# Designed miniproteins, single chains, continued (2): the designs that were tried, part 72

Each design is a single chain, and the fold is of that chain. pLDDT is the mean over its residues in the fold that is shown.

## One batch from the design tools (miniprotein)

Design m6477
Fold by ESMFold2-Fast:
Structure m6477 (fold): chain A 55 residues (1-55)
Amino acid sequence: KEEEFLKQVEEDARAAGLTDAQIAAIVQNLRDQIEFDGEVPEPRKIPPITPPEPA
């Protein structure tokens, strides 16, 4: 289910017109979050993305 959730997020971001780099960053951040928590979030619409600090 983890991969299904990430696939859903990727497809939603692609449909929203985000760049490949932005999509990859979103998916990676979600993977890190799931790995840290050990829990898979339920599928949902992509919230507004706040990138990590640009430093």
Scores: mean pLDDT 67

Design m6478
Fold by ESMFold2-Fast:
Structure m6478 (fold): chain A 106 residues (1-106)
Amino acid sequence: DLQKEAIEYTTQAINHLEEAKRHAAEHSSNAKEAVEYLDEAIGYANLAIDYIKKEDFKKAKEYLQEAIRYAQRALEAARDDPEAVKHVQEAIRYLQQALKLVEEKL
């Protein structure tokens, strides 16, 4: 079930973004900016799940793309924190997998 898989991948991405946020808040030199971008990425990823559940795959795609954009900004802001970087990179991989599955439904 592609819809269920897309929700599962997006949920795994959110878990990694939350872990990146905890690490960045404690250890990143640019913690405030990194946390702000991570919060935006988490927000958009949660919106993507809501629209996947509604079977509005066009809006789900748009929100997954925004989540990826903010995660990439967070990656740059958290660059001096290797653990946060690792979690953001994993989140981006999961968001990209969710995006591919959502695109299969369009």
Scores: mean pLDDT 92

Design m6479
Fold by ESMFold2-Fast:
Structure m6479 (fold): chain A 85 residues (1-85)
Amino acid sequence: MEELEKNKKEGERMIERARELVDKAVALYQAHPDDPEARFEADVYFALAEIMLTVARKSAEKFGDKETVEKAKEALDYLDQARAA
């Protein structure tokens, strides 16, 4: 139980942090659409967010935490939509 609770809290923090990184990436694209440096920084934020969400999802799957798995999948969909915009 303690290990499951720790993994759930870590996963939720990773998902929240990843969403923040996606929002920062989108803000950089919107504020500096023609700046290659801003676009590169935004791409780094998207990549970090994807890694964090994938780790959170796989960790949650290992512990049978269906709620965190679904939250991670929703956040990955959010990231994909943001990158497509």
Scores: mean pLDDT 82

Design m6480
Fold by ESMFold2-Fast:
Structure m6480 (fold): chain A 95 residues (1-95)
Amino acid sequence: GKLVLAQIAAQLRLIGRLLELELLGAPEEVLEAAEKLVELAIEALKKAKTLEEVKKIEDIALEYLDKAIELVKKGKYDEALEVLEEGIKELEKLI
């Protein structure tokens, strides 16, 4: 139903952000942290029982991924890694 479609759509948006980081030439350490963040977000999304829970998980994950993308665009790779590590900690609380 609508929940399954929302979970799939959220997963595709998160994977799209990971691909954007790769296309921007982000260092391996940044890509590994982003991949871990996306994997944790997908795990949380699979456990979500409502559209509101899906939106909350997606909003958290996208906030950290979008901040990391902007930092990578500026060549601020250490700051991008720190942002992704903080996002990982926030998503770990939801699992």
Scores: mean pLDDT 91

Design m6481
Fold by ESMFold2-Fast:
Structure m6481 (fold): chain A 79 residues (1-79)
Amino acid sequence: MVEELIEKIKELVELSPELEEKVKELIEKALEYAKKGNISEAEKQIVELVKLLVSDPSVSQEQASEIAKLVLEEIKKII
């Protein structure tokens, strides 16, 4: 599940191995919070994910938003 989501993200943006690990960690945290019904904390992890992505000059705000949308769709499957 998370690995498939990471592969989709890598189709949209080129991730360094270090950035990929941080992105994976934030996605896993967001999904775990969503499973526990803690939507506020899940949303905070998505906000941190967008901030992390836009901190890389090669990633546009549009690409970061599309990636956030992919994570939100996975959360919707849990809720």
Scores: mean pLDDT 80

Design m6482
Fold by ESMFold2-Fast:
Structure m6482 (fold): chain A 74 residues (1-74)
Amino acid sequence: DAAKAEVAALGAAAGEAVRAGDEARAEALVAEANAVIEAHKQELIAAGVPEEEAQQAALELAAAAGEAALAALA
């Protein structure tokens, strides 16, 4: 899934920024990941996916981004 790969890459970059002490960069990357997640959710809703399923997909993308960020911190 292109969206999952994109948010995982953004999460990893945010984790690297935190590790480097670059708080402003980390904040910007988190905001970008959140925008990608919200856009994907809205695309699913527009395509006729039930709102609850679209929300679940958004949560899965958020989890993937968070896991990538934690891995980058390790």
Scores: mean pLDDT 85

Design m6483
Fold by ESMFold2-Fast:
Structure m6483 (fold): chain A 78 residues (1-78)
Amino acid sequence: MEKIIKELEELIEELKKYLEENPDAPKEIQEAVRKLIDTLQALIDDIKKNKWSEEEAERILREAKEAVKYLLELGEKA
């Protein structure tokens, strides 16, 4: 669980860095990034409360990585 939480926290830091380095990014992308940060933080809190099994937490991490990749790729194309 600690490794999964750490990787989710690293994704949040990557998203925060994107906002800091890309202040002129499209408003829709900035809002989507902020919303994803909030979503990932809520998922970390749920994992810490043992709401999810280790298998479910690993699935959540995989889905989070794909969502971050997709959103940042959209930001680069815009």
Scores: mean pLDDT 82

Design m6484
Fold by ESMFold2-Fast:
Structure m6484 (fold): chain A 92 residues (1-92)
Amino acid sequence: SLSTVPTSGSFTFGKVTLPGGSTVADVGKQVNAEVPEPLAGLTVVHIRSNPLTGILYVTVEKDGKLYTVVIDVDKKKVDLSDPLTQLTLDAL
């Protein structure tokens, strides 16, 4: 069956481009942000940046569902207090 989510192609945010199949850990490396192990191996399907807040919304796919990992680029870490990140952790 066709995936309803694009899992191929590159992702561009700011001046950074990541290939399709990149993980949350790969995003963390590009923005010098620390990513905890439970999230690090999740495959990225979309990235959205908010330049006003310095926040990255990293969409990942797990068991046919979409989840979001929130990365605070200014603080150089995954925002574990964000409800979207908590929902992703609860799905692991």
Scores: mean pLDDT 75

Design m6485
Fold by ESMFold2-Fast:
Structure m6485 (fold): chain A 116 residues (1-116)
Amino acid sequence: MTPEEVLEKIRAQIRGEAPPLTLEDLRKIVELVDHPEVRGFLRALVAGALYRLGLTPWQLKEAVADPELREKIYEAFLELLRDNVGLEPITPETRELLRKLFDAGVEALLAEVDAA
């Protein structure tokens, strides 16, 4: 799957025009986490998760250093992903892939904040 195909599927799901993200879709997104368009999407989800918790992107570095707060940000990230693109039931494999996507989004947002 190309970055353009991944982004178009995500956009279609936000419109309710595509099925929820499958385990195979998540695997393809993980393979593409270094692409700017995918990183931008994941960064936006992490920023949205922070906002739901009353935090700003400028507080991310300190927030993710706290394991309890990191888990709350991850839960909000999963809610945003579920709300926007849907997810199939979470299995152990799905949890591993979702953690990788979350970590990539955190790294992308930290890089953006450090560049400002």
Scores: mean pLDDT 75

Design m6486
Fold by ESMFold2-Fast:
Structure m6486 (fold): chain A 59 residues (1-59)
Amino acid sequence: GPGVEAARRGGEALAAGDARAGAELLQPVSPVSVEEAERHADPEGADRLAARALILGGA
């Protein structure tokens, strides 16, 4: 559903180091502050937050 797409796009933004975009894209599925997103603005942190968002916004 739409939550899966939001999680994927948010994860891609975080993996690219764009914490602000990542936090905003994840907002409707898994609310994350920009500060928390900045701490996870790397490939491993992005994967963790995206996985959590997929669990919450997936089936």
Scores: mean pLDDT 78

Design m6487
Fold by ESMFold2-Fast:
Structure m6487 (fold): chain A 66 residues (1-66)
Amino acid sequence: KKAEEHKKRMEEINPEALQLAEKYKDDESAAFYFYELGNALKGTPEGEAYRHAAEYIYEVLKEKAK
């Protein structure tokens, strides 16, 4: 359910970030990239959306590691 929360938040702030997160949801390196991008844009809506993208990918990867 945490993944759904991050997905909803990205959709509200920046739908482009959601599309990228969905495209790369199985890629741990993409999660790290979005985390760094979110930090670089800290204090902006774009940065907030990219942080949610990184968290979304991490949650998806956790669910798949079974």
Scores: mean pLDDT 78

Design m6488
Fold by ESMFold2-Fast:
Structure m6488 (fold): chain A 76 residues (1-76)
Amino acid sequence: MSVPQRVGEVLLAMGRLIEQGKSLDDILASMKPFVDELIKKGVPKEKAEDLAMDKATRIALLMSEGVPREEAVKLA
């Protein structure tokens, strides 16, 4: 199912998060144990960092919409 109008809203929220890079950077920094675990399992560092960035971005997007951090972490 496509939601074209929703895509525009998400892109605007993402733009605001990028402009406020502190929030995304703080979330990404908290992902160090997640990255370390992936590397221990044989995942290349670059791929582990990409996965951490994707997860951190989802957490930040949810937080920008008013979701509490604990809940955003569980949903991402």
Scores: mean pLDDT 67

Design m6489
Fold by ESMFold2-Fast:
Structure m6489 (fold): chain A 87 residues (1-87)
Amino acid sequence: SAEIEKLRRQVESLELGIELLEELLRAGKIAPSVAVALAQELIDAAMEVRKRAEELGDEETVERAERIIERAKQLVQEADPSYVLEA
C-alpha cells in the first residue's frame, strides 16, 4: 500500500530526527530546553504516525513509532529530569 509506504518513510525520518537530537544533546551542541521542545514535537509527530498505522493495521510502523516516543521521553528525562510532558 502506498499509504503504508508513506508512513514507513515518515517513521524513518522521525527515527533519524531523534538520533540526531540525542547526538546533539550528548555532544552539548544544543541547549537542553531546545532539545525538550524538539523532543515534544517528535512525540506529537510519532503519536500521529502511530494512530494512522493502527488504522491501517501496520503493526511494524506502530511499534517503530512507539520506540521513537519512548526514546524522546528518555531524552526529555536526560535533558531535564524534573520536566513534565504536557499535551
Scores: mean pLDDT 85

Design m6490
Fold by ESMFold2-Fast:
Order: C-alpha cells, then structure tokens, then sequence
Structure m6490 (fold): chain A 79 residues (1-79)
C-alpha cells in the first residue's frame, strides 16, 4: 500500500505544481506588462497557492479512501 500512496502523492503534488506554475506564470506576465504592482502580485499569488492545494485535495478525494486520507494528511503536514 505504501507504494500506491507514494505514487498518488507524486501525482497529486505534480498536478498542484503544474497548476501553480501555470497560474504564477500568468501573474508574472501581468507584472512584467505593468498591469499589476509587486504588492498586487504577492496578494494575488496567495490565493493561487490556496487554489493549488484545493485542486490537489480534490484530486486526492477521487482516490481510494485509505490513499485519499494519507495524501490529504501529507498535504496538511506540509503547510
């Protein structure tokens, strides 16, 4: 079971990372274009991190209950 949990954690973390990188790249492009300030970038980046964690937990909830619980607990520990 640990191998399945480790695989699920890698998939969830990978999904969260891809989501975060895409959203932060969009914000960085707006900052570079002068559409937002550095302070606005920081404030807008905070909810993006929360959204990435929410997406990870949402994906984890689609897994088997034991795997889902282990993955979600791992995400909560990483806060």
Amino acid sequence: MQAEIDKAMLEVVGHMRAFLEKKLAELAARYEAGEISEAEFEEKAKPVVEEAVAEGKRLAETLEPEIAQAVIAGLDLAE
Scores: mean pLDDT 77

Design m6491
Fold by ESMFold2-Fast:
Structure m6491 (fold): chain A 68 residues (1-68)
Amino acid sequence: MTPEEILAEAEARLRPYLSEEELAAFRRMLQGTLESLQARGLSAEQQRDAVERIVDWVIAERLAAARA
């Protein structure tokens, strides 16, 4: 899986929970995270797992906020 595919998947998952402005800012942050992980020599699978964990955390926080 390419970094672009990882970002596209994360963006699609976050779109229902974030505004377009928040989504754009978050996508840029995740891109920087992927670049950092690549510089450290992590595999594409490890990069995707790291991004998925961040996305899962954001979704959980937004769902908790929506219930409050």
Scores: mean pLDDT 81

Design m6492
Fold by ESMFold2-Fast:
Structure m6492 (fold): chain A 54 residues (1-54)
Amino acid sequence: ALPTELPTPEEIDRALRVAQELGITGDQAQAFSLDGSGTVTLRDLAAFARRVLE
């Protein structure tokens, strides 16, 4: 099910740590931007974390 609540700061920190462990660079992070802005937002990090945790 889709989460209806905003991710906690702890979930965001975990997502950032996972991204660093996977060696995701700024360029690769842009590929995960849901807005296409080229900047990873809180929402993008939450979506990434949930996909990894599934």
Scores: mean pLDDT 55

Design m6493
Fold by ESMFold2-Fast:
Structure m6493 (fold): chain A 60 residues (1-60)
Amino acid sequence: SEKDKEKLEALLYTIENTKVNEEGVKEAIKGLKEEGIDASFLEDAKTGEELKKGIKEALK
């Protein structure tokens, strides 16, 4: 949905401008799920770079 896309774009902006550790990645994924976004496609992400890749692919 458009709101899900907006939240994913906001998170992408944050992680592109801030270094994220493994705990930060887990927290971000949990936050998306708590906001009603299906973030199962990100569950294998362990680094900020892997999280960025997953989000960018979802936004295509």
Scores: mean pLDDT 78

Design m6494
Fold by ESMFold2-Fast:
Structure m6494 (fold): chain A 90 residues (1-90)
Amino acid sequence: MEEALKIGKKIAEALKKMKEAIEAGVKEEELKELEEELKKLGAEVKAPLQEWQDNDDIEKLVALVLGLLELPDTEENREKVRKLIEEARA
């Protein structure tokens, strides 16, 4: 769990930074570094990130992070991942 928690925090921070940058109208070139970090973790993030940006729907990003961490898709684990994304904001 310690390694999974550490990776989850990094993923949540990167996803949040990408969402904020896209909402601010930042150029694709500045997002590429964050996209490459997420790709190295085996993540296809474009569709979940677009859903979060357009509909404020975090659930697809939560599911993506759960998959990357190889955690069971339970309400408890979803809540933990949402909390990681929120904590990355602080």
Scores: mean pLDDT 64

Design m6495
Fold by ESMFold2-Fast:
Structure m6495 (fold): chain A 103 residues (1-103)
Amino acid sequence: SLDKVIEANRNLVRRLAKESPVNALLFAKYALQQLEKVTSDEDKRIYLSILLGVLEEFGEDALKVLEKYASPEQLEIVREMLAGLKAGEDPLAIIDRAVERLK
């Protein structure tokens, strides 16, 4: 299912973040760039899962880096995602809310 793909992708990105922090942050920057171009909810969920994985590993430190590359709307969404993580919300619910924000 797409939910399992999202969970697997998030876990893969978190592993990348531990092994290669610079490459994980570059991948997050790439995800932000792709979110400007993609139109399907499925593609949005995939790129948002990359951002969520990086936020899960680095928290506020990821946000400080991503602030330099995100659009104002993307930055609001990323801040909302981080707030959801801090509140202990379900990761899939965080992603679904972010997709609705992009509609």
Scores: mean pLDDT 85

Design m6496
Fold by ESMFold2-Fast:
Structure m6496 (fold): chain A 98 residues (1-98)
Amino acid sequence: IVDRLKELFRQLIEITLQVMKEVSDLRTINKLIGMQLRYIGYLFDLENRKLSKQQLIDMIEEAIEDIDWLLEVTQNPEISRQLEELREEFERLLEELE
């Protein structure tokens, strides 16, 4: 689970960088940067800390909410497909934890 979560958060960072190239609104850019910094923090925690099941669930639920917002923001159909696939992978991990 932890290694798969690390891979999914790396993919989510990459997708947020792609979305930043589409947007010119400073508020949206600032939110995307905040999300990227949060995911970098999650990668650090996943690598260096023993996390509880609830902490892993909270990270996944937040990622799913973030993906739903990104799907509303992006105008790029390729990015939308990547986000939908990534959402399904996070949902599968959530089911495995329950």
Scores: mean pLDDT 86

Design m6497
Fold by ESMFold2-Fast:
Structure m6497 (fold): chain A 90 residues (1-90)
Amino acid sequence: MSKEEFDEEARLGILEIRLAVTKLAAEKWLKNGDVDGLREAAEEYEQIAKEARDLAEKSTNPEVRQSARHLAETAEKLAEEYRKKADEIA
């Protein structure tokens, strides 16, 4: 593994951790009816999706590209879902 390959895999791993942490926070905020928290979660999912899309487009590693695309699609769906949930509670 080259430093560049390691850096791409590390970036992907960090995005996966951010997605998981955001999901835990969002689920708690949803249970508590925290509209501001849900909006913050939606914004964080949008940022994760953008960064994952960028990684998918720029990476030359097929495995990283595939994983980053899946992560972006998941984050995009969660951003839309939690923004909608926030609007429904507000």
Scores: mean pLDDT 85

Design m6498
Fold by ESMFold2-Fast:
Structure m6498 (fold): chain A 87 residues (1-87)
Amino acid sequence: SEADKLLDEAGKIVSEAGNKLTDVDLQAIAALGIITISVAKLSPVSVEDAERIKELAERFAKALQDGNKEEATRLLVEIGRLANEAA
């Protein structure tokens, strides 16, 4: 589905950012992001919600690359909240 493609793109964005990290804490946060997006695919997610998850994933990847652990954690929580609310 279109939503699955958007979630796959979101996961790829986070994975590519995570592979460039050398900080162990940021690597762990990135791994949790990948798991959270993967779990979202197990639920029927709307295209609109998948687009929002992808936007959050792009911001999350930037926070990871910038070494901003606080912002990355905040965005991870927001991705998880949206994924869990997607019925």
Scores: mean pLDDT 82

Design m6499
Fold by ESMFold2-Fast:
Structure m6499 (fold): chain A 95 residues (1-95)
Amino acid sequence: SPSREDIEKEAEATLYLMGATVSRKIAEKAEEKGDLESAIEHLKKAIEYYKKAIKALEEVDKDSPLADIAEEEIKILKEEIKELEERLKELEEKL
């Protein structure tokens, strides 16, 4: 079984991912309303949450049964950050 510390790091990452998801939905709704300033603010918050999730996952022990899962999640989250940063630039150019 994974250690309690590794489980706590996964739980921390999950909490940050929930924050990112909420922030992304708020940004999408703001964009639908033409509120570009709010959309930009909440996309920035989503990116910050993803970065915090990656940091938590990087603290999972490399010898843990969760290590491979954490590494795959980090890779996916880095790609999501890149896509959101590109979207953020597009919205900032419209502001």
Scores: mean pLDDT 89

Design m6500
Fold by ESMFold2-Fast:
Formats: sequence, structure tokens, C-alpha cells
Structure m6500 (fold): chain A 104 residues (1-104)
Amino acid sequence: MLLNAINDLKNQIAEIAPEVSEEVNQFIDEVVNGTATEERVYEIAEKLKTLPLEKQKQIVEILLKLYKILPPENRELVGLLLAELVYGNQELHDYATQKLEELE
């Protein structure tokens, strides 16, 4: 059940941003397995910040959905990634805030 939901989100990332999807989806697997690190979060954030804003918005929405379905112990690094992505980007921050309200 949970694994299928995560795989659906990983597939959506591959459709939106094939140029970074391999590394982002590897990071998601690391989060699910409890092996992800804070250093890895910053590496993934840097790659995602190179995408056009519309793709960043779509990825942020997927990451918010991932954050909501993960257990609390596994979701902290996804939360850190979201915070890092919206830092210094007001439009992306406003978009993430709106989408988070829709999910809660």
C-alpha cells in the first residue's frame, strides 16, 4: 500500500523532470530506508533549483504529498528538502504554502 503510493510519486517525478529523476528517486528510496543524510538533502535541493520554476512547483507538490504519507521518523529530511527549496524563492514558498493547506 504505502510502497505503491511512493512508487506512483516517483513515477510522477520521472515524467516532470527526467533530467534529475534518477537522483531524486534514489534520495526518496534512501528516505524510505532510513539511510538519507542532511548532506544528501542539500545536493538534491541544488539540482532541483536548476529546474524551471513550473517544474519546481510540480516537484514541491509531489514532495508535500510524500511528506504527508511517510511516517514521522522518515519524513524529517523531506521536510528539510522542502524548506531548502523554498528558501529565498517567495513564489515557490507561496505555492508550497497553498498546496500544504489543500493537503491538511
Scores: mean pLDDT 84

Design m6501
Fold by ESMFold2-Fast:
Structure m6501 (fold): chain A 60 residues (1-60)
Amino acid sequence: TTPVHDDAQLEALARAAAEKAGMSQAEIDQLRAQGMTPLQIINLAGQRIHEQQQKEEAEK
């Protein structure tokens, strides 16, 4: 569980999650510029990972 008061840790987690989801740094920067919070980016990355896993299962 990540403490809400630790914004630097949330940003680090958002980067790690986005990297796992195959998102580029440019995509992260664009989402942040659009007003998305690190927590929202983590949620978006999680959805992308889930979609990729479903596609991988369909390939197998």
Scores: mean pLDDT 74

Design m6502
Fold by ESMFold2-Fast:
Structure m6502 (fold): chain A 73 residues (1-73)
Amino acid sequence: MSAKEQLEAAIAEGRALIAANAPAAELRAQADRMRALMAQVRAEKVELSVEEQMRWLAELVELEVEARRREKA
C-alpha cells in the first residue's frame, strides 16, 4: 500500500471516529497519524494536485477542531 493509499484510509478512519463520538485522545492520535502520512506522501515526490492537498488539509483540520471541541466537553 502506498503512503497516498494509507492516507486515504486514515482520512476514512478519521471520519468514522468523528461519527462514532470517539474521545478527543483517539481523534488526536488519528490526526497525528494523518500528519505523518502527509509528510511521507510529500517525501515520495509524487505529483499532487492543489485540490488533493487542500482536501487532505481540510480533513485534518476538521479532525483537530473536533478533538479540541471534545476536550472542552
Scores: mean pLDDT 82

Design m6503
Fold by ESMFold2-Fast:
Structure m6503 (fold): chain A 76 residues (1-76)
Amino acid sequence: LTPEQEEEVEEALLLIKYAIAKKYNDPEGLIRVGKEAYERGRKDLAREIFETAVEIAKQNGDEKSLKAAEEALKEI
């Protein structure tokens, strides 16, 4: 793959991972995907993913993931 093709494939995989984690209400998965988005320079996407993780963690009563997602939002 050329660097441009590799970037496109990685972007598509990132969005697929996000969609899967969101569909299955997986706040830990969302936090992992959000960190990956941030490391790739996709700060706006990372913020959206972490905000989604906060919402789902609250719905699930997952205090550990809620705190992790809120801390991640402070780093963006």
Scores: mean pLDDT 86

Design m6504
Fold by ESMFold2-Fast:
Structure m6504 (fold): chain A 137 residues (1-137)
Amino acid sequence: MSIIERIKKGLEETKKKLNELFDEARQAAENGDLPRAKELVKEAVKLFEDFTIKVSLELQLLMNDPETSEEEKKALRELIDVLNETGYQLKKVAEEIEKSEDPEEVLKLIDEMQKIFNDGSKKALELLDKIEEIRKK
């Protein structure tokens, strides 16, 4: 399995787990269990951070390969930027959730986090597909 294939599989597994955590957090907030909703949100952020750290280490192997083209290096940098930006936005919304005591606001913010994550994951997958096509040339 290539580095890119491993990252794609990791992204798919991470996407499944994060969406499950967001769905559980939403259910907790709907039931008025804000402490549980906040705990699940923190778990989701940590899971994504752990994934981003692992991916960054794997992508550094490709960036340090002297046979890696400038076009591939550009796509690799764009992928790292997408993952870092997604993580940053998730942390910002999670901080707003932590400060809120309003279940309706928490529900809205969980929906915003899930959208940020799924939009970021889609962009990351598109960049991973582009990198695979460049590497086949």
Scores: mean pLDDT 88

Design m6505
Fold by ESMFold2-Fast:
Formats: C-alpha cells, sequence, structure tokens
Structure m6505 (fold): chain A 71 residues (1-71)
C-alpha cells in the first residue's frame, strides 16, 4: 500500500489544488479552465484516497465554485 501522507505533504497538495482551482476561476478560456480544474480534481482525489476527506471536500467546493462560471 502507498505510504501515508505526512501533514506537510497534505498541506502542499491542498495548496496546489487550491491554486489550480483559483487559476481556473481567473481563466477567460474554458479549455484553460478545464485543464486547471482537472489538475485540482486529481489532487483532491489523492487527498481523499489518503484518508483526508475533510481537506478533499474543501478543495472540491472551491472547484465547484470555479466551474460555475463555465456552466
Amino acid sequence: LTQPLTPEEVEEIRRQALENAEKARKSKDPSEAANYLTAAYILASVLRTAGHEEVADEVLERIKEAAKKFE
């Protein structure tokens, strides 16, 4: 089984995921936004798989907010 994430690794992944969600919110191009949203979803999935559901849910809410302007 994959080694559990350290608190530092969790914080780094959360930071990267939120950064990607924010870049998606700022993007004027739907294709560019979709790429950033995909990256954020992958990072959220990593957090959830590692057992950090609360952090993953926080990231997913930010992704949903970013995606709304392209719906």
Scores: mean pLDDT 80

Design m6506
Fold by ESMFold2-Fast:
Structure m6506 (fold): chain A 81 residues (1-81)
Amino acid sequence: MEVLVDEVENTFTLLDDDGNPVTVKVTVKRYRGEDGVETTTVSVTVTTSNGKTSYAEETADSSPDAVGRAAVRAMNKALKE
C-alpha cells in the first residue's frame, strides 16, 4: 500500500504549439511504499479554451532530475492529445 507523504498542486496558463491559451494543472505527489522506497508521480491535466480535457501521468524516483524529466514527459503527452 502506498502512503501519500507530500502533494503540491499548481494551476497556470500556457500557450500550445498553435499559440492558443490552455489551462494546465500540475500535481506532484510523493508516495512511500511498504519497502520504504519513495516515488514521485507527476500528473498533468490540460483544459483547452474549447473545454477539451487531456490527462497524462509519469512516475519517477524522487530525485529532482528524474521528477523534472517526468514533468516534461507528462506535459508533452497531455498537450499532444
Scores: mean pLDDT 74

Design m6507
Fold by ESMFold2-Fast:
Structure m6507 (fold): chain A 65 residues (1-65)
Amino acid sequence: GSDSSRWLVEQALKSQGLDAASANGLTMARALQRSGLLTCDFDENSVLEIKDPVQMAEYLSALCK
């Protein structure tokens, strides 16, 4: 659900020493990739404007199908 998606993004950011409240879409996507939660490639232009952690997690989950 949305709460678990938000939690995963926030934990990925925290593991990289980043503040979830100020992270942009690229920062969130890179944190997920660096923490091993994202195993596929993404286009940075597609994620740059995504600021909601739930929307980011849902987008990347669909991308990695």
Scores: mean pLDDT 75

Design m6508
Fold by ESMFold2-Fast:
Structure m6508 (fold): chain A 116 residues (1-116)
Amino acid sequence: SMRVARSERLGLRATEIAKKYMDKIAAELKEKGEDLYDYAREDNVGASAAALKELLHNAEETREFAGLDDAEAEAVEQTMLDQLEAWLGLSREEILAMSPEEVFEAARAAVERELA
């Protein structure tokens, strides 16, 4: 259906934005001589979840970074939040209160739990 196709495209768009934002964070950490561990290497789900959390926390920066209009930014933000709820099994309020590092660890723990 058209609704499914739109939701799928927004999900892919959110993933692309998360990857680009992860690359930006990695570059900034590299300039500071800091470890890229939390964002880049061990778990694609964890790293993507942390990047999505950063984008949700910085809605205005997300709009500017991705070149989105207001309506497109809101749709992408809702898709990101829906993905985080699905991946983490946590409430929206809990996810919004967490740091990106906490979201990374929670996503990693959720994946390990499902694989066990």
Scores: mean pLDDT 58

Design m6509
Fold by ESMFold2-Fast:
Structure m6509 (fold): chain A 66 residues (1-66)
Amino acid sequence: ETLDEFLRAKALNEAVKEMVKKLEEQGIKVEGKTVPDYLKNLTPEQQEEVRKKADERYEELKRLMR
């Protein structure tokens, strides 16, 4: 469970970082210092995309740590 929490947090952090990088490349500055702050400043559609990518990355990380 602690491992699952760690992997979920890591996957979410990576997904948010990718989304922020994409927006920065488009000239959009996303305010925030933590993952919850960034999520709060994303549109509902972007939040859903981040969640989807985080879920995919979480599954990948679980396989990698086997």
Scores: mean pLDDT 77

Design m6510
Fold by ESMFold2-Fast:
Structure m6510 (fold): chain A 90 residues (1-90)
Amino acid sequence: GVKEAVERLVEIAERAAEAEERGDVLAYIGSKLRLIGEAYDIALNFSRDEQEEIIRMLEERIEELRERGASDALIRSLEFALNSLKKFTE
């Protein structure tokens, strides 16, 4: 469902951030490619209304994480996921 899609994007973004922070370039690239793939699958498998709900929920999650002092690496990875979703829903 919509909630599970958002949580999956967050989990992959967290792995991307961890890889960036430890300097694991290959793991970072792999996680970024998984974010693109998940965004694309969301665009194909969810209705327009559900895609817009996922975008809204992800935007809210990003703001909550910023307020809680999340790392710049995590925020960048989540913003990348958000931008990928927006690109595929155009």
Scores: mean pLDDT 88

